# Designed miniproteins, single chains, continued (4): the designs that were tried, part 97

Each design is a single chain, and the fold is of that chain. pLDDT is the mean over its residues in the fold that is shown.

## One batch from the design tools (miniprotein)

Design m15362
Fold by ESMFold2-Fast:
Structure m15362 (fold): chain A 85 residues (1-85)
Amino acid sequence: MKEEVARRYKELMEREGVEAPPVEELVKAIEEMEKQWPLVDRKEVAEKLEAEARELGVEVEVGEEDSVVDLLRIALAVAEEYLAR
């Protein structure tokens, strides 16, 4: 759910000492990303996320997700694993 992704992102930012926007603004940003998602090369996005995760020392398999929310969940999981040390 979009609110779950927005809340997790906010919690991650605040943990790192960075001020985050309200959850409602983050949800609107996710909704804007959903509008753009059909126009995006999903394979390129998946390959880029896998490459960036590998640089962070995180092993992940990223598919061509139909939902940008599912891709964002994978990206958050990578960031959370990296920051957990």
Scores: mean pLDDT 79

Design m15363
Fold by ESMFold2-Fast:
Structure m15363 (fold): chain A 92 residues (1-92)
Amino acid sequence: ADEEAKKLALEGVRAARATAEALAAAAGITTMEEAEADPALQVEIGEAALEAAKPYWDEALAKATDPELKAAIEDARATAEAELAAARAAAA
């Protein structure tokens, strides 16, 4: 079982969420509409969240032995990177 790799992947998700929530709170954002009104802040939050998750995902990939788990972690990273690219395009 790839229990340690799964645990690390979940820690990455938690770190990303905590970082995003802290930055949103610092900016005074309480609604989704307020977040959508500031594309530059969405980029800043996305970049910080991805950076917070990165070391956990890298370690999870290094420890994972199940090809399906590896593919799932890589897909999650690619999705996060694509969402950040879309946010950057919206902010331009």
Scores: mean pLDDT 78

Design m15364
Fold by ESMFold2-Fast:
Structure m15364 (fold): chain A 90 residues (1-90)
Amino acid sequence: SPHLEKLEEIVRELEKVLPEDSRETAREMLAKIKDLIEQGDFRAAYRTLGEGGVRLIREAEQVSPEIAKAVRAAVSDMLLTLDELEKEAA
């Protein structure tokens, strides 16, 4: 799916600006979201993005406002991409 590839690309680009410890958090979040999408559990995928996104934003705010802004933008793009994936599954 082009939208699944888009989720992977968003996280790949985000990893370039994240601190090392937060890169693992982002990868684990993406892996969980992908597994949940494969199961058709979009409710749990949205919840995982919300919980992981809040954690990543909090961690980024401790490092720099610019990184926090990038994380907020990436989480927003992932949410929009999840919406498109859910429409494809319907």
Scores: mean pLDDT 85

Design m15365
Fold by ESMFold2-Fast:
Structure m15365 (fold): chain A 95 residues (1-95)
Amino acid sequence: SAREVILDLAETIGKEMMKIAIEAGFDKEELEKEYKEQMEQVRKLLAELERNDPARLEEMARDAEAARKEYEAKREEILAKAREAAEKYKEEQAK
């Protein structure tokens, strides 16, 4: 379904980004809590769109399929940049 396509992409990217943040030294429990809260908000938004604007939900699903292909094609580059960003952010906080 359109909702599942969008959720699967959000979960895939979100989990990989969370893993990078944990490896960079951010708090696992806090990150897992934030991830769960963010995913709940995404699910709520998608359920509202499915009820009120299904055409927009279908458009978002097509965009998500294209975004997934781009993510898969550039995954190593995206993850490398995410690791660099996480390390720099952690370094700035360490002062």
Scores: mean pLDDT 85

Design m15366
Fold by ESMFold2-Fast:
Structure m15366 (fold): chain A 61 residues (1-61)
Amino acid sequence: MEELKKKYEEEIKKHEADAQAHLDAIRSGQGVDAHSAAFVAHRKKMEQLKKELEDEIEKLK
C-alpha cells in the first residue's frame, strides 16, 4: 500500500513539474496554444491519478 502511494505521488509530482514548464513557456510567448493544451492535459492527469489512487486503495481493502 505505501509503495503504491509513493508511485502515484511521484507521478503526480512529475505532472506538476511538466505543467509548470508548459506554463513558463506560455509566459515566454512560445507555442501558447500547444503549451496551454499540454498544461490542461497534465492538470487533468493529476486529478485522474488522485482518483485512481483512491480506487486502488479501495480494491486492496
Scores: mean pLDDT 78

Design m15367
Fold by ESMFold2-Fast:
Structure m15367 (fold): chain A 65 residues (1-65)
Amino acid sequence: SREELEAKAEELERELERLDREGVRAVIDGNDQELARIKARAAELREELKRIYEELGRPEKAAQL
């Protein structure tokens, strides 16, 4: 349903915010390996979120990812 898709989009947005904070910590720590892993996971979540926004009829939001 549309409500389930909106809820999933919010969940993925929160996870991306969490990954962004973890990425900042990895940069501060000079942990290039961890930063690469975080970036890869964030890319996967952005692709999933993009598909959800396209299905919700929000192509402008999908284009921002």
Scores: mean pLDDT 86

Design m15368
Fold by ESMFold2-Fast:
Structure m15368 (fold): chain A 69 residues (1-69)
Amino acid sequence: SSMKKIEEEKEKKYKEAKEIAESLARGLNDGRQRDLGRPPLSEEELKALSKKIEEALYKSIEHEIELKE
């Protein structure tokens, strides 16, 4: 069924979004801190940044799925 296919696609995209958010947060933070001559952010700050990126990606995924349905 189309609904089950959408559920599977959504689950997969959400898992990918979490991984991307964590990787992107660390990469962007390292680059920015280096450019500013500052120490890296703490693990807690990186997790907060990753969570913020993850939430933005989730909203994008939800919008994309709604457009397909």
Scores: mean pLDDT 73

Design m15369
Fold by ESMFold2-Fast:
Structure m15369 (fold): chain A 66 residues (1-66)
Amino acid sequence: MEAAKEAVYEAAKKAYLEAYPTLSETQATTIAYEAAMKKGEELGLSRFEATNLAVLAILEERKKLK
């Protein structure tokens, strides 16, 4: 994964894990998307790429919680 894409993925993952223990799944998911979008914008990724990376991060973390 390119360094920028990895940074966006990790930003979404971190935001999701920090929110998930105290907030609803819907709120944690929204926070993860917002973190990915912000990091993607800083690094020059499109909204589409940032959103896809957030989805992948959320799905991987949900898999670990099962």
Scores: mean pLDDT 78

Design m15370
Fold by ESMFold2-Fast:
Structure m15370 (fold): chain A 104 residues (1-104)
Amino acid sequence: VSDLLSQAINALNQARQLLQQKDYEGALRELQRAIDLVEQLVQEHPDDISVLEESLSIVGAVATLLDQIEKQADEELKERARELKKRADELINKIVELIQKLNS
């Protein structure tokens, strides 16, 4: 769990660095990796509130960076950012529902 969380955080940080360099394709690759890792964490640990809260923080940041890429990138990369943003938003909703269920 800690290793997967560290990998997701590292992917997010790498995406931020690539975005600063205007490497939108590289940033999208790392943001997709972060989404994939968070999806795995949520599937493996749907009842671990600490993992869910950290996952929510990561995917929320991913969604913000995807919105930035959609505004700044070329047409093809904007569409990829939009598709990944939909996945991130769906994942945010799933995590919020799981956290709410555990706190009930």
Scores: mean pLDDT 87

Design m15371
Fold by ESMFold2-Fast:
Structure m15371 (fold): chain A 90 residues (1-90)
Amino acid sequence: SMMEKLKEEAIKHLREAYEALKKGDTEKAIEHLREAIRLLMELDADISKVAAAAIHLMVAEIDPSDLGSLRAALENLADSLGISMEEIEK
């Protein structure tokens, strides 16, 4: 279904963001998190978690050295889909 495809694409972007974060590539992490937010807004995802992630991402865009804010954005987006960070870290 279209909803399943959007969810799979959002998860792919979350995994790519995690890999970029592990490498210290904050620009790529930000780009993938932005795309995940865009896709999740098309889904009936938990809007409070998506909003929290967007705020953390805004902080990281101002200070790209703030890896904690990037991690927090990633965790909130995973939570919005009901998936654990262990699923992202595969």
Scores: mean pLDDT 83

Design m15372
Fold by ESMFold2-Fast:
Structure m15372 (fold): chain A 116 residues (1-116)
Amino acid sequence: MPLKTLSAEEAWEEAAKKLGLSEEAREYLFKLILDGELHSSTEVFEGKTAQELAIELLRVLFEAPEDSEPLPESELPSVEDLNEENVPKLLATYEKTGSVEALRLVLLYLKKKFKL
């Protein structure tokens, strides 16, 4: 019998619940992230963009500090160097600059960490 292991979807649901997101917003954001379409979304939920909500959700999932200093776009890490210390900084870079490359690296780390 499979052990009750917290899946990526269950971890996402718990993070969304902690942020008070609706089920519709949670499912929509999760799909956008899995499909790699987050940066092109124009959807707004309760006055926040899909990108803003996804950043908050990812910060909760990674237990990221709220005061993470953004990395310069010229200093983005390689995929091999992605870790719990630099991924919060990549989220801050995406929030500040809209860097698609920073977002891509964050999503690669998410997929690796949750075995997506």
Scores: mean pLDDT 71

Design m15373
Fold by ESMFold2-Fast:
Structure m15373 (fold): chain A 95 residues (1-95)
Amino acid sequence: SLEETLKKFNELVKEAAKELSDRDAILLYMIWLSVVAGLLLASRFSPEQAEEIRRQVLADLDYAIELAEKQGNTKAVEKLREARKLVEEALDSIL
């Protein structure tokens, strides 16, 4: 369910944030807010709008993964990749 997906996503983001600097953790939480909004919006809009939301949400997560990779933060990368897969699977179920 979307509720279970959001709960798991929140846990993964919190675990990744613990491994990051305060600055990068704040940026990750801004990305988290964008992703949560995107998941909620995708369930309410047309297929064309849902596809655009999907593209933007996954791009935001890819950006967070790239930031963690540049820092050499292997634990954050692992949690964020797991979060991305979870979000992608949830969006595929909504569409």
Scores: mean pLDDT 82

Design m15374
Fold by ESMFold2-Fast:
Structure m15374 (fold): chain A 118 residues (1-118)
Amino acid sequence: KAVELLTLAAVFYRQKDYESAIEYAEKAVELSKDPYIKALAYLVRAAAYAALKDYEKAIEDVEKAIEELKKASKTSSRKENIEKAIKYAEEALEALKKKDYEKAIKYVEEAIKALSSE
């Protein structure tokens, strides 16, 4: 069920319905106890906030995603994908702090892609 909400959040993000992407990502975080799913939801929400130019909330969500990814890396068989996503998320955070918002969105999207690959 949390995965279904997360899938909807990602679909809304691709459709540029950023408000719906934020709403469904939030629901996915609330419903899931899985740090992997929470991290992915925070990254989708961060990308949507950045697209809406709410960079403070985007920064908060990238930081929360990194925290959840670090928790996931301790227990997950997908350790390489998680480590790659952490690297991209850290690069996104650095870009946000430097106000390079286009680069930041690209790195958040790469982090999402790393987690979505099997």
Scores: mean pLDDT 87

Design m15375
Fold by ESMFold2-Fast:
Structure m15375 (fold): chain A 85 residues (1-85)
Amino acid sequence: SAEAYQEEMEKKVEEEIEKIEKEGISLEEVLEMMKEAFKKKEYEKALVLGAALAKKALEEKDEKTLEKLEEMLKELAEEVARKLA
């Protein structure tokens, strides 16, 4: 079941990448979409968007977008840590 779930998530990431390409969505816009999904508690959508963004940024060698994604993930981790403390 874990393997099947992983394959479905990978498929969702690929579908999101195709959508980003088709609609001409910038990587900066994808980052903002991910932030909005987290705010709306749409965690699966946020993770799919984040994975798609990371994959595209790595393939395009967009170091600036990767740095922004890392910064956002650290900020979100700190928010979670504050609520658990």
Scores: mean pLDDT 78

Design m15376
Fold by ESMFold2-Fast:
Structure m15376 (fold): chain A 78 residues (1-78)
Amino acid sequence: SGKRKEMIQRQIDIIKKQIRNLIRTAAEIQGVEYTDQQIDDIINDDKLLDDLIANTPDKALQEGIRILRRRLKDLEAG
């Protein structure tokens, strides 16, 4: 139904925003500055996001990004 699709899209948008914020925080800790476009490119590229997660030294941020990415994939698949 249209309502279910709209609800799922809102959840996807919220999760992507949360992932964007965690990526920005992880980059700031390492003294790296990403543009909004670079962050969006990372979120939309599974390999780039995997590489970023693997190279995140803060374990809480690393786990936070992994959890949100799993939720994003589950929403996009169903």
Scores: mean pLDDT 85

Design m15377
Fold by ESMFold2-Fast:
Structure m15377 (fold): chain A 94 residues (1-94)
Amino acid sequence: MSKEEEVKKLIDFLRDLYKKGLITKAQLQAAIKEIDSNKSLDISYILPMALKPMIEAGLLRPEHVSVLATMYRDKILSLDEVLELLRREAEKAS
């Protein structure tokens, strides 16, 4: 998967959370800014940084985000699987 494709999937995931009412417009914009500022990093490092607003809001557990980012880096899970597990956690927290 290209870096542009990974970034697009992460942004589409964040937009889906916003559309479902799980995150605010400010949280969405903060996450996108973090992605744009850190595009040189591997997506596994971008994930915890981009998701920090959601972690601080109590929607996502920092430990779970870190584990999933590591599982993606180590090719245990696909990005789609990581994002689906994060979506389920955000929905349960709501």
Scores: mean pLDDT 85

Design m15378
Fold by ESMFold2-Fast:
Structure m15378 (fold): chain A 74 residues (1-74)
Amino acid sequence: ALLSPEQREQVLALAEELAEELNVPESTRKALLDFIRDPRATAAGVRTALVTLLLDHGEEERAREVAARLDEIF
């Protein structure tokens, strides 16, 4: 399913928080936020992108928490 404007705002805020928390490069942060801002972005695609970002940084517990939070938003 496509994101509603309300879901998109919540997910953008979460993605920005995670990008700062993980100290990702600006290019990675920009690509992530642009992906979420795309009107074709799906709930499943966003969930996969954010969970994968955390797992790539070794943050398994945080990935579980964020997955649960995203399931609440969607």
Scores: mean pLDDT 82

Design m15379
Fold by ESMFold2-Fast:
Structure m15379 (fold): chain A 87 residues (1-87)
Amino acid sequence: SELEELLEEAKERIIKEPLEIYKKLRAQGVSDEEAIKKAEELAKKLKEETLKYLGYVLRTGGPRTIILLEKWVEEAKKKVKELAKED
């Protein structure tokens, strides 16, 4: 279904893109603290963009979807902090 495809894409983006921006910023000499902050901000932004699209286009995005997206944001934050501990 269109919703399942969008949620799969959203999960990958919310989890992977914050990790990639963290790595990119660290490679550019940005501080660990600032790189973590930017990565966490990106995860939240991707969640909000996904909710806007689901609400506007698919007329969905109720509480269960919000909880799912929040879980993926928290997973992204955890993975970014785990990478930071390795640096």
Scores: mean pLDDT 82

Design m15380
Fold by ESMFold2-Fast:
Structure m15380 (fold): chain A 62 residues (1-62)
Amino acid sequence: MEEEEIRERIEKIRPYAPMVADSLRAALDGLKQLTPEEREAVLEALKRIADSYEKLIEKQKK
C-alpha cells in the first residue's frame, strides 16, 4: 500500500521530471530486495522527492 501510494505520486512527477520519475520507480522497485533499514531510507527519500515535486505541480495547477 505505501509503495502504491508513492508509485501514484511518481506518476504525477513524470510530466515535469521524467528522469527523476524513472529513478524513483527504479528505487521503488528495488525496495523488495533491500534490507529493512535501506527500505526505510529509500522510502523516506522517495516521499521527500515526490512531496517536493507534487507541491510544485499543485502550485502550477492551482
Scores: mean pLDDT 75

Design m15381
Fold by ESMFold2-Fast:
Structure m15381 (fold): chain A 68 residues (1-68)
Amino acid sequence: SLRDVIDEEIAEFRAENPDLPEEVVEEIRALVEAYAAANPDLSPEEVREHTRSVAEQALARARAEAAA
């Protein structure tokens, strides 16, 4: 399922970024699940790519907010 693709990509991203707060992880999940629901014609590959992009953006934003 697309949820399994999202969960797998988030798990890989967390393994690479073990300092990720749980709050940020849940934000990434919610944003990607909403995007997938709004775009039902997305392939698993497109969902995986979007999940990674959202995760990278959320991490960068969280780090910028912590520095401000």
Scores: mean pLDDT 81

Design m15382
Fold by ESMFold2-Fast:
Structure m15382 (fold): chain A 56 residues (1-56)
Amino acid sequence: MEEEVKKLRDLKAQLAEEMKKNSSDGEKRFEALAKYKQADALLAYTEKEAKEKEEE
């Protein structure tokens, strides 16, 4: 679970750089933003699941 959290954080960082590199390409920037939002939602879900398992 910790490895998945790290991978999602790394993915968000990579997607943020892709949005920055593609600032002049609205379509690619939009795709990177969509993936960033998906990774952010997965990270929030994974962190919530990890907290619930620690309280078992």
Scores: mean pLDDT 75

Design m15383
Fold by ESMFold2-Fast:
Structure m15383 (fold): chain A 102 residues (1-102)
Amino acid sequence: TDMNIIFLREQIHANYRLLTEKLEQAKKNKDEEYALGLRKSGIEQLQEIEGQLRRQLPGSEIADEAIAILQAAIDKANASKDPFEGVEVIIAALQKVYELLK
């Protein structure tokens, strides 16, 4: 396993945990403005992960699959009328990509 992939997986897992905790707090407080901010920052994080996968794993079938998951999640999160649902989509994508990268 490449050190760059280990680092990327740790970053994805940390973002998954942090975003999950922040979403739970946003739901408890019914804070839609905070959830909109989480959706925006979450999308930006998925875009950064996509960029890292393209740079670190060019031509990898696993990277191509991960990128497809991230792109679908970005589109769905942007289309979500409910910002809480948008953040849940981002969290699910982070988990799937983390499990896919070994």
Scores: mean pLDDT 88

Design m15384
Fold by ESMFold2-Fast:
Parts: C-alpha cells; structure tokens; sequence
Structure m15384 (fold): chain A 81 residues (1-81)
C-alpha cells in the first residue's frame, strides 16, 4: 500500500499544496486522483500529466528522491538480514 500509485499521488498532493498554495479546486482534483483509480481515458491522461509535471517540479524531484532513499534503506536492511 505504501508504494502504491494512489498513496504516492496523495502524498505528492499534500506536499504540492504546502509549497504551491494551490486553489481548493486544483488541490481537491489532485487529491481525488490519488484516492480513485481513473476510469476514463481522459482521466488517465490527466493523472499522468499531473504526475509528470509534479516529477519535473523542484518539490516533486525532492519527494521522489526521499522515496527512493527510503526504499534503498529498506532494501539494505533486508539484504543484511
């Protein structure tokens, strides 16, 4: 669950909101995409676009780096055991 796309989108939306002072409507849309799987082609394209834009932003890059670092630490501990 922690590594799922919905969880990642929810966390990115929280961080994005704190940094960008996004409108309530934009914030809600990003947050809802993190909770509900897109059912239409349009929704899927919009979600992918949002993920790409967030990943290219400074905040998104830092978030992805933090997730990768946490994953590396977990893998390292797993290998040591």
Amino acid sequence: KYGSVPFLLEKMAEIYLKQQDSSDEEAKAIYEYGKVEPTTEEEQERMLKLLSEMALSEVGKEFIESINKEGEEQNKKWEEQ
Scores: mean pLDDT 57

Design m15385
Fold by ESMFold2-Fast:
Structure m15385 (fold): chain A 92 residues (1-92)
Amino acid sequence: MEEEIERLREEGARVVKAGEEAQGRSAEELLRYRERYVELTLRLLELELEKAKEEKREELAKKYEEQKRELERLARERAEEIRRELERVAAE
């Protein structure tokens, strides 16, 4: 579990760096990096939640469940924003 969490954090850092480097490129590439980052972060939150439950830290587990739900909602909103911006750029 700990090794998997560390790997996901390292992958997340690489995706963030790649996304930053791609900011001047296509909006499609930016969307791909955003989706990948969200996937990795959700997986990380799931592992942290499982760890908190195994340690019987109910308050911490509740916090991670709430963070996961919030991230899923924000990811959905952000993907829609990027999609609308792509449609706007294509129309202009």
Scores: mean pLDDT 70

Design m15386
Fold by ESMFold2-Fast:
Structure m15386 (fold): chain A 103 residues (1-103)
Amino acid sequence: ANELAQQGLKALGAGDLQTAIEHFKKLADLGDPIATRRYNGLLVLLDPNNAKALLELGKAYLSLGYTPQAIKLYKKAIEILKKQGKEDSPVYKEAEKNLKSLT
């Protein structure tokens, strides 16, 4: 876990986004909320319309105590999915449920 975090940070410092994504994904899969934030933050940077990454990023911010940031990310995921006509998707339902619990 520590080695993956160090390698991910070194890759970011070198501008190697692909290697950084791979290392932070492995840590995120192990339940590290900081790595989950970095991984999904990079996914959103590459595709701002990635509603699943926005939802997971919001959950990671909430786990770290950043509730206003989580609310903003859930609202963004909901907005994107509404524009795509995907209001019945599991991602939409989870984002809306999570938003309702915080507001």
Scores: mean pLDDT 81

Design m15387
Fold by ESMFold2-Fast:
Structure m15387 (fold): chain A 84 residues (1-84)
Amino acid sequence: SAIDIALQAIEEARKGNGKRALELMEQAVKEGAHPLLIAQAAYVLGKNGYLEEAKRVLELLRQHGASPTALAIAEKGVEEAEKK
């Protein structure tokens, strides 16, 4: 399911596989995963220092018309990565 793919992406980000995590998030978006779950994955990517991957997920959320709440969560992830 889309949620299982998104959860796997979060685990890959925690393991230090930011590129693999991004690939799984792009798949989860295509399969209709909820924007708030995608935003949470962007936050986890950012906290683990994956700045470019977090930025890419934020852009995907913008392109798909995600809510202001989802965008704010993903933007916080980008901010966390920029501090590292």
Scores: mean pLDDT 83

Design m15388
Fold by ESMFold2-Fast:
Structure m15388 (fold): chain A 68 residues (1-68)
Amino acid sequence: SEREELIEKIVAELMRAYRDDGEAGYKRTLEEIKKQYPDLTESEIEEILKRVDEIKALIREIEEQQAG
């Protein structure tokens, strides 16, 4: 699906921004994406945010396990 490919691309862009500039970069990039893709539905935005949160949670779990 073209919409699924767009969502995957957006999630990747947000995670790159988070890696490079932290939470501030993530928030700025999310606002830019909303302006670039004003046709994104609330459900699509929720799915993007859910996937980002799941990836962030996995990173935290891995870091906690490696710190022991």
Scores: mean pLDDT 83

Design m15389
Fold by ESMFold2-Fast:
Structure m15389 (fold): chain A 89 residues (1-89)
Amino acid sequence: MERRTVRVYSPAFGEVEVELEVDPELAEKALAAMSPEERRLLEEIRRVLLERRRMDEEDADFFVRLLAQGARREGGTAALRQVLRSLRR
């Protein structure tokens, strides 16, 4: 397991620190198995994290790996769409 503390901006709480955990092997397999639509959604999520949530590039990459791993376990494309919708609020 790989862990990283990421900093994210929230309008409600300001800048907050969140500890995230990723399984590197599961994340790599999930990313390799992504459809073109899922890849597009992950790229858009990454863009929103950088532009609206003030994440640096390394933190955003880590978060994308976590989302890929999670989407593979449950919800797939629908889960990624829900995350993107939530981040745009």
Scores: mean pLDDT 79

Design m15390
Fold by ESMFold2-Fast:
Structure m15390 (fold): chain A 65 residues (1-65)
Amino acid sequence: MAGEVARVVRDVTATSPDELSLAVGDEVLVLEEVDAEHLRVRLLATGAVGLVPKSALEVIGRAPL
């Protein structure tokens, strides 16, 4: 999963400073798998980094270099 681009498939609201709010259709770069349920991602449109639930994401390909 790290190094892949994923699309947000459901809205996510951040509940802590370490989490990232995302809207359906946002694209993120997967940076690392933090635990079985959460990924650390970078939002491609803004460069914001945070934790999101894996269930909110659909992998769509590899990040462009």
Scores: mean pLDDT 77

Design m15391
Fold by ESMFold2-Fast:
Structure m15391 (fold): chain A 92 residues (1-92)
Amino acid sequence: MAPEPLEVTINLEDDPNPSQDVLDGQKALLSGAKTAEKVYKIKVKFVKKKVNVKDMALDIAKLQAAIAEVAGKLEEIKEKLEEMIKELEESV
């Protein structure tokens, strides 16, 4: 199967003066999206939509799940590299 890029769609409130709960949710979403794109190379797509705190919590959960999936694969690679380093050290 052709590897599809891992994509997460995040809904952002278009209101310039949203409530504090919505602001907190947006901060978490933007921070998570930035980490997902820059560190984990996940494609994050933003759409403007009227959102509530519940919808943002679901989007945060989706982003966390995507990050966890990629992080798991990266951790496996790290473990293999650490094993190789240890083997090299034991050979001296």
Scores: mean pLDDT 70

Design m15392
Fold by ESMFold2-Fast:
Structure m15392 (fold): chain A 86 residues (1-86)
Amino acid sequence: SPAVWAVAEAAVHLIRAAVSLITADKYLKKGDKEKAIESYEEAIRHYQKAIEVLKPYADDPEAANTLKSAQEGLEEAKKRLEEVKK
């Protein structure tokens, strides 16, 4: 179904978002605040792409569950970005 393909495409974006968050944390530990910010912004873009792909299929239970995870990930990434900017 189209919803299955949307979940698969969103999964790729969620993996990329997770990698970008790990990369941001590594740069913060090294004191590279600028590269950490860039990596958090990359994570935010990937979460936004996952949400965009999933929104048309929000009535599908699997897509709705993945959409919720993507939305929670976006909120956490935004919070971490604002904390680094302080």
Scores: mean pLDDT 89

Design m15393
Fold by ESMFold2-Fast:
Structure m15393 (fold): chain A 88 residues (1-88)
Amino acid sequence: MKNEDAEEGALALLKGMLEGGASAEKATGSVLRALGEVVDAYLGIVSPEEAAKRARELALDSGKKYGASEELIQKAAEGLAKGAEEAA
């Protein structure tokens, strides 16, 4: 399964959280939760639209909480949401 938008978004979230001072465990956990929404869309557990909304909210919340830059927060939210939408 290749989803370049989800990968780009996940890497932006990981980088932003680590630069903001999050531990590797916290950063990885947040990325895996957001990617879980993308996977759930591919498995038909949630609609792609609902998964995109949830992935965006997770990226915005985690990025802001851990002091990621606005640029990386937006890149993470856009990439993860677009990646979930590709499951349609």
Scores: mean pLDDT 82

Design m15394
Fold by ESMFold2-Fast:
Structure m15394 (fold): chain A 80 residues (1-80)
Amino acid sequence: EPVKAEKLDKEELLKKLEEYIKLREELGIKKSDGAEKMKEYLMTKEGLPENKATVLAAQIVSAPLILESLKEAEEEEKKK
């Protein structure tokens, strides 16, 4: 499906989020404790600073919900 914007970042972000979601499952990180454990993993293994690890961990934990929200928002925006 054709795109005309900076989708390279979008596609890479989606693939990276999917990899992190699978990694979260492999690490046994549940949604209830996901953000803190994911933050520790990102700081320890990926070497991210705390502020970036916190933001990314929150995005990873909420990624499935964000993906569904984006789908709904995209349909609403196209109707307008």
Scores: mean pLDDT 63

Design m15395
Fold by ESMFold2-Fast:
Structure m15395 (fold): chain A 94 residues (1-94)
Amino acid sequence: SEDDEKLKKAEEKLGESLKETEEAIKNKDVEKFKKSGEELIEKIKEMSKEDPELAKEVAKSVKDQFEMTSKTVPELKEESEEFKEKLEELEKEI
């Protein structure tokens, strides 16, 4: 379906940055989390130029993941909350 095709494109565009962010969360690697998180947000911004509705849905999903991380990984709380705020601002702009 069209929705399946959009999800595949989103996963492809985010792929490496999503994987690096998940790995950084698992390893509690603050530096890697900051770098991959910034790259992930930039890729969502790029996605919003092509498909703003999909980008909003992806931003919401990633924001929910950062909220969970801020509650479960104290070492990444500050960075997770900062990324969540950036994604909320991005959602308002797209």
Scores: mean pLDDT 79

